# Ledger of designs, part 89: designed miniproteins, single chains, continued (2)

Each design is a single chain, and the fold is of that chain. pLDDT is the mean over its residues in the fold that is shown.

## One batch from the design tools (miniprotein)

Design m7084
Fold by ESMFold2-Fast:
Structure m7084 (fold): chain A 78 residues (1-78)
Amino acid sequence: DEEREREALREAIELLKKGDEEAALQAAIDHGFSELEARAIVATAKKLLELFSDEEIEELLKLSMEEIERRLVAKILA
């Protein structure tokens, strides 16, 4: 479910802001993602925090997961 992915991504971002990468990874696993999927969610959250402001991230989290990925790739390639 896309909403489950978005919620896991939001939670990972908040935990990474607190400096707890292991908690971010575990939270994604607790949402039902595999370890590989959880690592991908945490990596995406890290890239969002590197490339976007907190306000931009809140706006991105209102979009579809496909649109979030598209915006992230566009920012990386800029």
Scores: mean pLDDT 84

Design m7085
Fold by ESMFold2-Fast:
Structure m7085 (fold): chain A 85 residues (1-85)
Amino acid sequence: MRDEIIEEFKKLVEEYKKTLSPEEQAILDAWEHMAIGWIRSGEVDEKTKTVHLNEDATKILGKESLTPEELFEIVKKMIEEYMKS
């Protein structure tokens, strides 16, 4: 289950990466690495197909329980806000 959540997240990231410049891709790669770490340190609920994040990840992402799609949307929003700065 955890590996399936990671693979689904990676697929979403790879599709989004195709729309970005090389500089934006480097930022996305860094966020992808951190997000995978958050999934690996979290608890997986197989019934809901969600990851329950630890306290540190919850503070960064603003939400305790996430699907791969929800995690991707939060990461995408953070990258878009970073690129505006």
Scores: mean pLDDT 78

Design m7086
Fold by ESMFold2-Fast:
Structure m7086 (fold): chain A 90 residues (1-90)
Amino acid sequence: KELLEKAIEALEKFIQAARDGNVDEAVKYLEEAVKYLREARQKASGKERELITGALEDANIAIVYARQGNLDKAVEYAERALELVREALK
């Protein structure tokens, strides 16, 4: 569960950096979140794995938008990923 908590922290830091308009910092935190989610998924099974897989899909879409400089869309997908990770942590 430590990896999921780190993913949540990274996603929250991404959202804050994106709102502050700091593209480089935002992309860095989003990539950190994806790394933690990938590691967590390898150790997960059942419902938790399904939720982490959904979060990874949304986080990867957020990376695409963030790299394009579309931080508003990146935040939308990061918030979706954050909801799924929080559900996986229950």
Scores: mean pLDDT 86

Design m7087
Fold by ESMFold2-Fast:
Structure m7087 (fold): chain A 72 residues (1-72)
Amino acid sequence: SPYERMEELLEEIDRDAQKLRQQGNVQQALQLESLSSMMRMQLWIDKKTKASDEEIEERLKKLEKEYKKIKE
């Protein structure tokens, strides 16, 4: 489901942020942690309000774009 794909991508972002922190890239880690935190809050709201699969697909596209932008 789109929700499962969102959760998988957020877990990937969290792992990437942890790795960046361990490597001393604190600034980029903070950007990914902020993105993950904000999107997890939005996903929690979306689950509560029974957002459509189409709405979550748009959330996923936005998350992928922002993640790519932070990673350059």
Scores: mean pLDDT 86

Design m7088
Fold by ESMFold2-Fast:
Structure m7088 (fold): chain A 79 residues (1-79)
Amino acid sequence: AVVTTTVTATVAANSTVTVTVTLPASGKVEITVTLTYKGVTNVLASWTTDLPAGDHNVTVPNPFNEAATVTVTATTTPD
């Protein structure tokens, strides 16, 4: 079965945040990073990789003049 992990954080204006995503199992992971600013969702990155279970850091910049919400979604297909 596929497992989806979602982490959200607030990023201050003109700042960068590091978000930790904890994966429950090793396997193929599809990661999508979005930044929502004034109700508009911007896809910053999307990639697929093989990762072990545990903590993984994703660094997300906010180029906007006000705080924005980052969402990192990881969909894991376990080994």
Scores: mean pLDDT 84

Design m7089
Fold by ESMFold2-Fast:
Structure m7089 (fold): chain A 75 residues (1-75)
Amino acid sequence: MLTDADVEALFEEHREEIVERARAAGVADARLPAVLAGFRAILRQLKAEQPDASREELLAEARRQLGVLLRRLAA
């Protein structure tokens, strides 16, 4: 079971990847803080809904949901 500290560590480990993915999707730099906050919220929600999920499972689903968020923010 992942702790809240584990979720924060997972977020920080992937911060650069999230920023690069957002820029590649055409998201303006001024909106990057919102993208980061959104990804952090997704990870926290997934951990709350699936407390027994592995790091890999949470990260895979969070990356999928980030793709949906980025399409909305790039428009």
Scores: mean pLDDT 82

Design m7090
Fold by ESMFold2-Fast:
Structure m7090 (fold): chain A 55 residues (1-55)
Amino acid sequence: GAPPSPTQDRVWDAARDISQKEGPEAVTAGNVAKKAGVSKGTVISHAKEMGIKLP
């Protein structure tokens, strides 16, 4: 596949870290956006591409 963009990598790392520390239910667009330093829209777009299921 295409190499991950820096923003996509940050979103993935943020989601993974939140899931490991606080549980998968804490992996929300807002929490990931805050941790990754991106907008909620960016998180939603990258989550769809990465197959991440957001609540």
Scores: mean pLDDT 73

Design m7091
Fold by ESMFold2-Fast:
Structure m7091 (fold): chain A 87 residues (1-87)
Amino acid sequence: SMEETREKLERALNELVENVKAGKLSADDVATYAGIAAQELGITDPAVIAELRALARAMAEAKTDEEAERYKRQMLELMVAAHEARS
């Protein structure tokens, strides 16, 4: 369901934020992961995939928790909208 997809995405994005804060993932790693996750969701629009990678990099490079949360929310909404458009 869409609710299950949203919950899984939010959990995955929260893990990415935690791993970046812990120094376990670089901005390049997070951008790469976002591209793979988009394709796993069936998102094939290269513009959407590119935007998700850019948002993921911005989230990882964010100087404040507020900026990181803002980019995380933008990624979540973009992923959900793109997935919903296919369903």
Scores: mean pLDDT 81

Design m7092
Fold by ESMFold2-Fast:
Structure m7092 (fold): chain A 68 residues (1-68)
Amino acid sequence: SAAERVEKLLKERGLEPGDVLPMSKAAEILSEATGVSKTEAALVLHELGGSATVTTDQILEAARILEK
């Protein structure tokens, strides 16, 4: 699933549950996991309450939304 791909990419970057990332890095991870553009990934993260920073939980929720 896209969520499993996000978990793998977070682990590869040394990130743990509850960690916070810059929006640009979160959008890269979500884009790579789901295949959507980085711009589309950032828009979904903003809709989930992301701002200059994004939580790992927000990335996982966004991946679940986008995994159709």
Scores: mean pLDDT 82

Design m7093
Fold by ESMFold2-Fast:
Structure m7093 (fold): chain A 60 residues (1-60)
Amino acid sequence: SEKDKKKVLEELEKDYEEALKRADEVRAANPDLDQQLYDEALEEMKKIWEENTKKKLKAV
């Protein structure tokens, strides 16, 4: 149902926001972390989230 899809999407969006907060904490704990590598890791995380979101929404 549309309500189930919305609920799944909201849960996945919250998971992504939490992942971004954790990434920020990792950055703060590792000041020597290369900016480019950090940015690439965030892009990979977004790509994984988009793929997972597509799969989850297709399953609902």
Scores: mean pLDDT 80

Design m7094
Fold by ESMFold2-Fast:
Structure m7094 (fold): chain A 96 residues (1-96)
Amino acid sequence: SLEEMQKKIVEAIGKALGEKAAKELEEFIKKGSAEDDSKLSKEILDWLKEVIEKYVPEMPTDDDTVGALARGNYSLEGIGEEHIKKFVEAVVEESK
């Protein structure tokens, strides 16, 4: 489910970058896209970009796309279901 994917990403960020980063991502998800000034820190964005570039290089890595993916917006133009699955699996794997 969407909520399970979001939880996996939050847990992975917590393992890779620590509890403070995990809490930042949880608040970012909670606020949604309704607040245009809600941006993830460079540390979280850069880590997610590195994972995408390594495992799903065909996906765009701009801040808005990466932020949307972290938030659980999986209805992005040019991003297929297979890309989303690879992204979630890669984030979990890289956090080990």
Scores: mean pLDDT 74

Design m7095
Fold by ESMFold2-Fast:
Structure m7095 (fold): chain A 93 residues (1-93)
Amino acid sequence: SDEELRELIRRAEELARRFREFLRENEDKIPVQTLINLQARLLGLAGSVYLGERSLRNKAPQSVRDQVKEDLENEIRVLEEAFEEAKALVEQA
């Protein structure tokens, strides 16, 4: 539903904000190659959020909205997993 997609967009934006704050505070404890990869994932999530917002605004066909919702749910899961890995890496430093 449109409400579920809006909630996913909100969750994604909050997750990205918290993760970016964590990376900024802990960047000296994270290898540069890992930071590059994590920044790429954050950019991917931002793209999925943009497509989600555009699908709602443009009243895209239901099949497109369903695909965008699925993609955004997957991006959120991947970033949540990356965030936990980054936390563990910082704890080992």
Scores: mean pLDDT 84

Design m7096
Fold by ESMFold2-Fast:
Structure m7096 (fold): chain A 85 residues (1-85)
Amino acid sequence: SSEEVEALKQDLEELIKEAEELIKQSTDPKIIERLEKLKKRLEELLAKLKANPNPSSEEQLEIEVEVGIIRMDLYVIKKELEKLK
């Protein structure tokens, strides 16, 4: 539905902003590289949704799964950064 697609876009925009803030807080080049890679993937998913605002149920599930994986990766990086502070 359009409201589900809008929710996914908002989630992607929020995660991109979170990755950007974590990059600003990071001093470890390896962590920065990981965050930049995750940000790029999030931007690609957002671009895909903007290009096709009526994805199939299968395509929606694929995007939701990828968002879930990236969210977990960001959480792990946040926990690593907490230990470095």
Scores: mean pLDDT 86

Design m7097
Fold by ESMFold2-Fast:
Structure m7097 (fold): chain A 92 residues (1-92)
Amino acid sequence: TAAEEAALLDRLRAALGGQELMRAFMGNPEARARIRDYIRTHLDPAEAARALALLDAWEARSAAQRARFDQTVAEVDQKSAEKRAKRLEELL
């Protein structure tokens, strides 16, 4: 649930820091590996399994947000290229 995810993220933030969680959210593989290693090392097997499932769902949502961001960047880059081409035509 959202409450279980929030509690897990608060625990991870206290243990590893908010910057590391932000890196993991942004898709940094080293930060994601460190978080998973912490869960596997410091939680019992049942808690670790649940925590990893919550983390997988959180990472899937961050990947979806990343894909939307990459699409927006591609659209901006395309418009910038079109604007540059138009300016070059006006100068030629």
Scores: mean pLDDT 75

Design m7098
Fold by ESMFold2-Fast:
Structure m7098 (fold): chain A 96 residues (1-96)
Amino acid sequence: MELAEEARRLADETIQRIDELAKKAENGTVEQGKKYREEIRKLTDEAVARLEKLAAESKDPEIQRVFRAAAGRVRNAGLRAISNVDYAIEKKEKEL
């Protein structure tokens, strides 16, 4: 029970940080957007790796499933955020 809640909390906290970085990227300069894009990618990769490691260290298949599901949520959030940031950068580069 507590491990499943920890997995969800870690995913939710990471997704919130990804969303905050994406908003800063969308509202910043092109240079800031590129910097925050790389921060989002690194944060996503590190969080996914940590969640997958915790899944692999568990001997309980249900706990493994919960941690892998959390990793999937973080991966998907990171991919969407990067796509949105890339669109915002492209739009700003066309503006002058």
Scores: mean pLDDT 85

Design m7099
Fold by ESMFold2-Fast:
Structure m7099 (fold): chain A 79 residues (1-79)
Amino acid sequence: SMEEELEREVEEGLTLMRGSVYALTALRDPNFSDKHITVTRTGPRSLHITERTSRAIADVVAAALRAAGYDVDLTLVDP
Protein backbone atom coordinates (compact mmCIF):
# COMPACT_ATOMS: atom_id res chain seq x y z
CA SER A 1 0.00 0.00 0.00
CA MET A 2 1.00 3.68 -0.26
CA GLU A 3 1.16 3.83 3.55
CA GLU A 4 3.58 0.86 3.69
CA GLU A 5 5.65 2.38 0.84
CA LEU A 6 5.95 5.71 2.71
CA GLU A 7 6.93 3.95 5.97
CA ARG A 8 9.62 1.96 4.09
CA GLU A 9 11.00 5.13 2.41
CA VAL A 10 11.17 6.93 5.80
CA GLU A 11 12.92 3.94 7.43
CA GLU A 12 15.44 3.70 4.55
CA GLY A 13 16.13 7.46 4.77
CA LEU A 14 16.72 7.31 8.54
CA THR A 15 19.03 4.28 8.13
CA LEU A 16 21.06 6.09 5.44
CA MET A 17 21.32 9.23 7.61
CA ARG A 18 22.38 7.32 10.76
CA GLY A 19 24.93 5.23 8.82
CA SER A 20 26.31 8.34 7.10
CA VAL A 21 26.78 10.12 10.46
CA TYR A 22 28.70 7.10 11.83
CA ALA A 23 30.86 6.95 8.67
CA LEU A 24 31.70 10.67 8.97
CA THR A 25 32.55 10.17 12.66
CA ALA A 26 34.89 7.27 11.77
CA LEU A 27 36.64 9.40 9.11
CA ARG A 28 37.25 12.16 11.72
CA ASP A 29 38.28 9.73 14.49
CA PRO A 30 39.29 6.27 13.21
CA ASN A 31 39.48 4.96 16.82
CA PHE A 32 35.94 6.09 17.75
CA SER A 33 33.87 3.91 20.09
CA ASP A 34 30.36 4.12 21.56
CA LYS A 35 27.63 1.59 22.52
CA HIS A 36 26.57 1.16 18.87
CA ILE A 37 29.83 1.22 16.90
CA THR A 38 33.53 0.65 17.51
CA VAL A 39 36.12 1.74 14.92
CA THR A 40 39.73 0.52 15.12
CA ARG A 41 42.46 1.64 12.73
CA THR A 42 44.35 -1.45 11.52
CA GLY A 43 46.53 0.32 8.91
CA PRO A 44 46.99 3.62 7.03
CA ARG A 45 43.92 2.86 4.84
CA SER A 46 42.35 -0.06 6.74
CA LEU A 47 39.67 -0.06 9.44
CA HIS A 48 37.97 -2.72 11.55
CA ILE A 49 34.37 -1.84 12.42
CA THR A 50 32.18 -3.54 15.03
CA GLU A 51 28.48 -2.61 14.56
CA ARG A 52 25.84 -3.50 17.17
CA THR A 53 22.75 -1.64 15.83
CA SER A 54 21.60 -3.38 12.63
CA ARG A 55 22.76 -5.03 9.39
CA ALA A 56 21.29 -2.16 7.32
CA ILE A 57 23.22 0.53 9.24
CA ALA A 58 26.39 -1.63 9.13
CA ASP A 59 26.10 -1.90 5.32
CA VAL A 60 25.74 1.91 4.95
CA VAL A 61 28.79 2.59 7.17
CA ALA A 62 30.97 0.02 5.35
CA ALA A 63 29.88 1.23 1.87
CA ALA A 64 30.56 4.90 2.70
CA LEU A 65 34.04 4.18 4.12
CA ARG A 66 34.95 1.88 1.19
CA ALA A 67 33.81 4.65 -1.20
CA ALA A 68 36.22 6.99 0.67
CA GLY A 69 39.05 4.56 -0.20
CA TYR A 70 39.31 2.53 3.01
CA ASP A 71 39.65 -1.24 3.28
CA VAL A 72 36.92 -2.16 5.77
CA ASP A 73 36.69 -5.34 7.83
CA LEU A 74 33.17 -5.42 9.30
CA THR A 75 31.91 -7.44 12.28
CA LEU A 76 28.17 -7.34 13.00
CA VAL A 77 27.33 -8.27 16.62
CA ASP A 78 23.84 -9.47 17.53
CA PRO A 79 22.76 -7.85 20.83
Scores: mean pLDDT 77

Design m7100
Fold by ESMFold2-Fast:
Structure m7100 (fold): chain A 91 residues (1-91)
Amino acid sequence: DELNSVEGYAMLFGSILKKELLERPEVESAEVKVEREGDNVILTITVLAKSEEAAKEIGEGLELALKGQDYTVSVKVEIKGNEVTVTATFK
């Protein structure tokens, strides 16, 4: 099942990103969620940063990292104050 392979890839990559984010002194918290939606796999990363500037930098870094991955179809970044939500769609 090709979709199972993509989901496994998204889960592994999300776990690596969460670990990297939590090692940063500017990160207060990080959460990762992986869901299936039809023929797509959706990876959502939510980060609470210690400042709005840190949130912007984290959002830009995550967008770049996710756009460089295999199977990535789209990446959406949403910043609300100190909170960054990045949604990546894998196919």
Scores: mean pLDDT 80

Design m7101
Fold by ESMFold2-Fast:
Structure m7101 (fold): chain A 58 residues (1-58)
Amino acid sequence: MEERLEKAVEEILKKESVTPADVAEVARKYGATPEEIAAQLIKRNAPASFVEAALSLI
């Protein structure tokens, strides 16, 4: 699960902008939860808009 979570976060961070739908798709693709993705984005000091997109799914 950790390796899949890392891939999910990297795919999100490669985007110029992120919507809740993008986070949901990546979460489903890699078997990660929106909560796990949000936590990793916060740890990596991702843009506030990316964190908000993930948190909107919780």
Scores: mean pLDDT 80

Design m7102
Fold by ESMFold2-Fast:
Parts: structure tokens; C-alpha cells; sequence
Structure m7102 (fold): chain A 98 residues (1-98)
């Protein structure tokens, strides 16, 4: 179901995402969307997964998912930072908590 705009209810990440979040320093099992995006960003930086795109522009930066657990989460070996697939794939692995 589509929740209202703004900060949504707390989400429970699946075991795969939860393990990645704990690697990024997370200590909880429930997160807001803002916390989820922050933790994903921390994981990407820690593991040096963000690479320059072919043009060298910041907007063309890609996430190298190859050989990481995130390849299973997103179903792709690489994904542009600007891609809506990032948000859509994350939402598939999040369960809203009532």
C-alpha cells in the first residue's frame, strides 16, 4: 500500500539488508526511510562501491554491486546513483511496521 507523503512508518529490513545496515553501524531492527538511505550511503562509502561514470560527471556516478550482497537486493551488477531502481528495489526488501 502507498503511504502518505513525508516520513513513513518504521520499516523492518529483510535479513540481507539488515546485515548490511549493521555493517554500516546500525544497531536497530526498525528504521525510517531517511535512516535507511543514510545507512545505505554509509555502506556504499565504507565498501568503496561508488565509481565515476564514463563521463566523469558526479551525476553519472554508478554503484558497483558486482559480487556484493546488494547485487541480490537490486538484481543488477551496477546501478546509477540517479536511478529510481535504487528506491524501488529497497522498498521491495522493506516491510512497513504497523
Amino acid sequence: REPGPGERALYRADPLLLALFKEAGATSDLYTLSEIWYLLGQYLVKNKLVKPGPSGLHEDNVIDLSGTPLEQVFGKKSIPLSSPDLELALQRHLTPVP
Scores: mean pLDDT 72

Design m7103
Fold by ESMFold2-Fast:
Structure m7103 (fold): chain A 81 residues (1-81)
Amino acid sequence: SIEEKAEELVKELQSLLDEYERDMAAATTPEQREAVRKRYQEKLDELAKKYGISRETVERLLALLRRDPQQALEEARKILN
């Protein structure tokens, strides 16, 4: 269902954001931080492809998720409908 897909997308975005913040906190060199950023960008591209949405849409959902998870879920439902 669209509801389940929207919940999956938001959960995957939250997990990716949590992983990124954790990995960045653990990085001690500029090279390690760049590797973390590159991996994060690659995973965002993979999520965009998986859900059939644009990279710009994924970034918009991330911005919403960081401010208001409820609004991110509502936007995801609209996008996937």
Scores: mean pLDDT 88

Design m7104
Fold by ESMFold2-Fast:
Structure m7104 (fold): chain A 70 residues (1-70)
Amino acid sequence: SVDERIDEVIKRAEELIKKYPDNEEIIQTAKEVIDYLRQVRAEKADPLLALVHTLAAEATIGAMELIIKR
């Protein structure tokens, strides 16, 4: 479900904060993604729009994970 996918992305964002507690940029971006997805989950309006928002958040977190490696 989209909700399960949202929860997975939030968990990944929380793991980034936990791994990089001194990196203000990572913390700020991850927190913004968490807040954004919590808002999407709360509004429950349209499953396709929720999926699009979730995919955008996944791309953001995925890019952060990739950048941190190099």
Scores: mean pLDDT 80

Design m7105
Fold by ESMFold2-Fast:
Structure m7105 (fold): chain A 111 residues (1-111)
Amino acid sequence: LPPAVLDDGTARGILALSEAQREAVVDAATDALVAAGAAPEKRAEVRALVAEALAHLRRAAAASLAGDDEAAAEHQARAVAALEEAARLAGTSPEVAANHFFAALNAAIAA
């Protein structure tokens, strides 16, 4: 997956998410990936990778708002790597995994 550039509005939205909203993003994206084809015994591993992707995306957002473009790019690359591994465990494409993740994230930011 190519790294996306985080605009200031999106970065602030990501950082404003409550713990409950972050949990909802992780659960929704995990449910979608499991429904896409992950074996039931892999659910916890997929969830951990989705949580790791969100944690790195939050660090990327903070770095981006601070003007640290190198740190932002590094954390965004780690978020992408976690989503690619989650996609592999789910037997789906990185694009499908990213679509589920960002759909859940955007829904939480819009709420």
Scores: mean pLDDT 85

Design m7106
Fold by ESMFold2-Fast:
Structure m7106 (fold): chain A 64 residues (1-64)
Amino acid sequence: SMARVEQYIEAIGRLIEDMVKRGESRENILSVLDSVITHLRNEGVPEEDIEYIRKYALKKIEEL
């Protein structure tokens, strides 16, 4: 659902911002993102929603 996707977007956005504030490297942030994406797949989140979330996260990381 769109509401669930928005919830994931907010959570992942906060996670990335928190990692940046902690001084985590881009490589470490990308590694954590990969783990989150794997977790979402294992939880049965639809691939189209996962791809949307992944694109959002990568854009946010690129804009750092």
Scores: mean pLDDT 84

Design m7107
Fold by ESMFold2-Fast:
Structure m7107 (fold): chain A 57 residues (1-57)
Amino acid sequence: SMEEYAAALKELADQGLISADEADELGVLAVLGRHERARALAERLEKQQGVTVPLPA
């Protein structure tokens, strides 16, 4: 759920696959229920960095 989503984003940032700022932005968007914006940012990061970004629950 939200804790698992946040933990997954932190793991990606800790591995250098996304920035800490990008992980924080995704988490804030998810908490605010802006799931379409979170998805759009995740898709952009996946295309730019070739990583798989989890989706909000």
Scores: mean pLDDT 80

Design m7108
Fold by ESMFold2-Fast:
Structure m7108 (fold): chain A 73 residues (1-73)
Amino acid sequence: DEALELVAEALAIGHLALAGELSEEEARRRATALAERVAELLGVAVEDLGDALAERLTDEQVEEVLRRARELV
């Protein structure tokens, strides 16, 4: 649940950066910090984070993350 919230927040930060609401530098720093926290919560290296999320998240949880990210922007 906490990891899903952090992933949704990271996606929202990416959307805000693309919309010009955040500088690219600020968005990158925030996204990197959130990715590190998600990796720590899942007990994996940041470089393995994508594979770990794909293995641990159901299709329904992925949809929930995308839904939350859309609500944050």
Scores: mean pLDDT 69

Design m7109
Fold by ESMFold2-Fast:
Structure m7109 (fold): chain A 76 residues (1-76)
Amino acid sequence: MKKEIEEIARRALEAMRAGEGEEVIDEAAEYLLEKGIKMEELRDLVLAAVREVIAEIPDPALREEYLAELEEVLAR
């Protein structure tokens, strides 16, 4: 499961760059809910995984942009 969440987070980051972050995060949420994870726990897991992927970005300005976009998506 952890590797699957990491893979989903990487896809979400790529989608955010393309302006499709919300759709990929929703897809990931459906997949993980099917695994028996509650929505609240799912949200935290996806957030943590995406933040880990963003932390790998060497450009601090780009990191801030993606973190802000992720925060906006989670506020919905």
Scores: mean pLDDT 67

Design m7110
Fold by ESMFold2-Fast:
Structure m7110 (fold): chain A 91 residues (1-91)
Amino acid sequence: MKLTPEQFEADVLVALSLIQLAVSEIAYENKKDSLTPEQKEKAEKLLEEMRRLVDEIQALAAQPNPDLARIRELHDRVVEKNRELDKVLKE
């Protein structure tokens, strides 16, 4: 099996998105006992949205000709949701 440059970039973006999600989930678990019910609800919604984005990135990256523009857009959304989560956890 030979990776094209496009497949390689897609695989890297998948890995980065999975790392971003894992970091977010660990941050939530470490703080959840000190959060208000409203903060927990917001954080869980953001984590659910991030998981959906990561699932879509993985599905697109598995295609023979991955849509890199779309994968990059979805990865940027994962990063943005992570920043939103960090704000919720610091409230």
Scores: mean pLDDT 85

Design m7111
Fold by ESMFold2-Fast:
Structure m7111 (fold): chain A 100 residues (1-100)
Amino acid sequence: SETVETVEKIYELVKNGKIDEAKRYAGAKGLEWANTDANSRASVAVSLAAEKLGISPEEIARYAVYHIPGFEGVLQLLLAAKERGKLDEAYDLIMEEIEK
């Protein structure tokens, strides 16, 4: 699944502190897969994971492509979760939803 592969790479880049590379990658994938099932699945997964973690939708939507969070939303959620010490929990919640 393009959704799974893209989320895994964003997570790895964030985990390894490669934030600028993560921003470029998430933005490029958000544009490439805009209005596709992959980007829609990412948007749903981000919304559900954010709700479970208590992270504001407004924080995630800052980099939304076509007014949906998509893969840029994945990056924003993972960055917000990392600041709270919950990076792995956020990644697991996103992966659980997109692998359905």
Scores: mean pLDDT 74

Design m7112
Fold by ESMFold2-Fast:
Structure m7112 (fold): chain A 100 residues (1-100)
Amino acid sequence: SMEDEIKKLLNEIRDKAWKEINKKLGVKDPRKMSEEEKKEVDEIYLKSFEEVAKTLSKEELELILKYYESNIQLLESLGMGDSREAKLLRKVKEILEKEL
């Protein structure tokens, strides 16, 4: 299904990002990370999305964009539009839009 394909792609991006995060910061509990370490985590995630986005088809990019747009809208509806998560998702959206 389309939902299963989106989950597969997102898991691939996530696994790639966490491999680089663990390589740079070591295996660390996210709850014990400093604000600077959290910033580095976000930067590594964004870099991983940039690299994977270049390998995606137009159809895959459009599916992931719609998924992330829905997640951003959900966070905004919950009053979390200014959260770290919402800000990160908007930056990922900008990366995906550049590859279309």
Scores: mean pLDDT 79

Design m7113
Fold by ESMFold2-Fast:
Structure m7113 (fold): chain A 66 residues (1-66)
Amino acid sequence: MSPREQVHLEITRAVSEGLESGDPEKGAKKVREILEEAVKAGLMTEEQAEEQHRSITESLRLSVQQ
């Protein structure tokens, strides 16, 4: 898999684990760490990582706390 696909899979896993464990905030925290490492690796810009993190965490909280 490409490095970018690998990052997406890691994010998906963190999101899934957060939802399944009943702690979406823990999942959101792991997503942030994954995105920070992706930025350091040059796989995405800081702006892209910030936008993805915001979108994912909002979706997680909205899905659980609807």
Scores: mean pLDDT 76

Design m7114
Fold by ESMFold2-Fast:
Structure m7114 (fold): chain A 65 residues (1-65)
Amino acid sequence: GPIPRFSEATVRVGKYLLSSRRPLSVGELVERTGLSRAAVNRALRELLAAGLVERTDDGRYRGVR
């Protein structure tokens, strides 16, 4: 399919998840990115829909490698 175009906020969230060696919580993404919880949650929905990140059993998120 076509490569999705992401907002700067979505790219920032994705970059932290792909560079992290461990899964990150929404709270950690808020602290690391400086984005609001609403912006982080929108970014995570876009990245999940694109198949670029996954949710872990403990409610954290990680990049798909």
Scores: mean pLDDT 81

Design m7115
Fold by ESMFold2-Fast:
Structure m7115 (fold): chain A 85 residues (1-85)
Amino acid sequence: SEKLLEEAEKKAVEALRERVKEMGGEIISMSVRREDNVVTATAIAEKDGKTYVLTVRGIVEPSGEITIEEVPAIELTPASAAALR
């Protein structure tokens, strides 16, 4: 259902924003991708001069329930971080 994917997107983005806030980071960019029953929200965030990639997935289950899955944050190398600025 498109409505359930929209709800999953809202929940994934909200979870991602809270995660960046909890780490004391600032969002530099955010992207959202939908594929099948999965919404993937990804943020590039900066904290204390370091750049991080944070990912949250919203999964629409066959039951219509939405599951939020948080992926561990990845710290980017200085070279990779510079390419994103």
Scores: mean pLDDT 84

Design m7116
Fold by ESMFold2-Fast:
Structure m7116 (fold): chain A 86 residues (1-86)
Amino acid sequence: MAREYAEKAREYAREGNGKEGGRYAALAGQAAREEGDLEAAREAVEAGLEAVKAAKGEEAPYAAGGAIAGIGASTEVGLRQGKKAG
């Protein structure tokens, strides 16, 4: 799921829809955290950044939220692996 959301986010960003891109990037980050998928978490960050580039004005906060969610998920997954949590 996380990778699917990241792909949707990129697709919307490419369409110039930063708001939808940001929303799906946030969903990708959350799903990556729940799945423990570091690679999907990185994809969520990249998708969020692409959405930020596409969004201006009112859409920018939504895109930024997605990028932040992906970064948080990536950090948490990395920390869990370092603690020998599986």
Scores: mean pLDDT 70

Design m7117
Fold by ESMFold2-Fast:
Structure m7117 (fold): chain A 87 residues (1-87)
Amino acid sequence: MKKVFEEVKKKVLENTPKKLQEQIKKTLDEIEKALKDHPDLLVKLKDRLAEGTITADDLKSLPEEARKPVLELSTLIGIGEIEKAVS
């Protein structure tokens, strides 16, 4: 689990504008805490988490406490992609 989540963190942060890195790091830490007891879900969702492409079915499979930070992560990744496009 820890190694898989470190890979997700690395991919997300490498592609994140500097001004959003603190917010994204905080959101990633909340996701790690919420998924600590669900390593199989983390492995299944790792690529979609890193890409911000989480689906409604993915959210339904998550524990309730993980849903909000996962949605926040996807939103922040989307904002970062828009900012890169206009830079």
Scores: mean pLDDT 77

Design m7118
Fold by ESMFold2-Fast:
Parts: structure tokens; C-alpha cells; sequence
Structure m7118 (fold): chain A 107 residues (1-107)
């Protein structure tokens, strides 16, 4: 399967660039996208991802997070199949409970 990776921690990845990268990935036949985040998503980034979910529900999203609140948002979406956490001690407690409830693997 074809995979793509987008680093949301990169300040050059504006919400507009994120939308363009997501569209390009779908046009290239990507079925799995890994989103990397060091910090919490901006409202504009979260909206771009939510709109992408609505348009392309069969594309799998994987989150690779360093901790924080981003994992909470990821864990609450049933289309997120996997969350990788670099620093589990910084993962929000509710995010752990939601990942367990929705059976999303944490690594």
C-alpha cells in the first residue's frame, strides 16, 4: 500500500499547505497518511483534517505524537487506526482512556 507522511511540527506546513499535501496524496493513490505532531493542532489544521476525513473516509490516518493534547483529538476519531507516542508520560490521561475504549494501539 502507498503511504505518505506529513510533519505538522514543521512551521512551513501552513493549513493551506496541509490541504494541498492531503489532496496530492489522494491523487497519487495514497491509502495511509502519517501525521506527525510535536504540539497541539491549530484550529485551522484540525479543520483541514476533519474536512479530509469527510471527503476521504477510506484513507487511514496514523498519528505520531510526542505527547500532549493532539493524542486526545486523534484517539476520539474512529478512523484513526494507530497512535505512536514518543513520550507517553506527556500523553493526556483521557487520551489513553479513549484509545483503550476505541481499541487504538499506542506504541
Amino acid sequence: MKKAEIDLSDPSVTPEELREKLKKAVEEGVTEITLISKDDLTPEQARAIEEFYKEHPKVKLKFKVKGGYTALAAASDPRVYKIEVEDESKLHPVAKELAEKYRIPLE
Scores: mean pLDDT 66

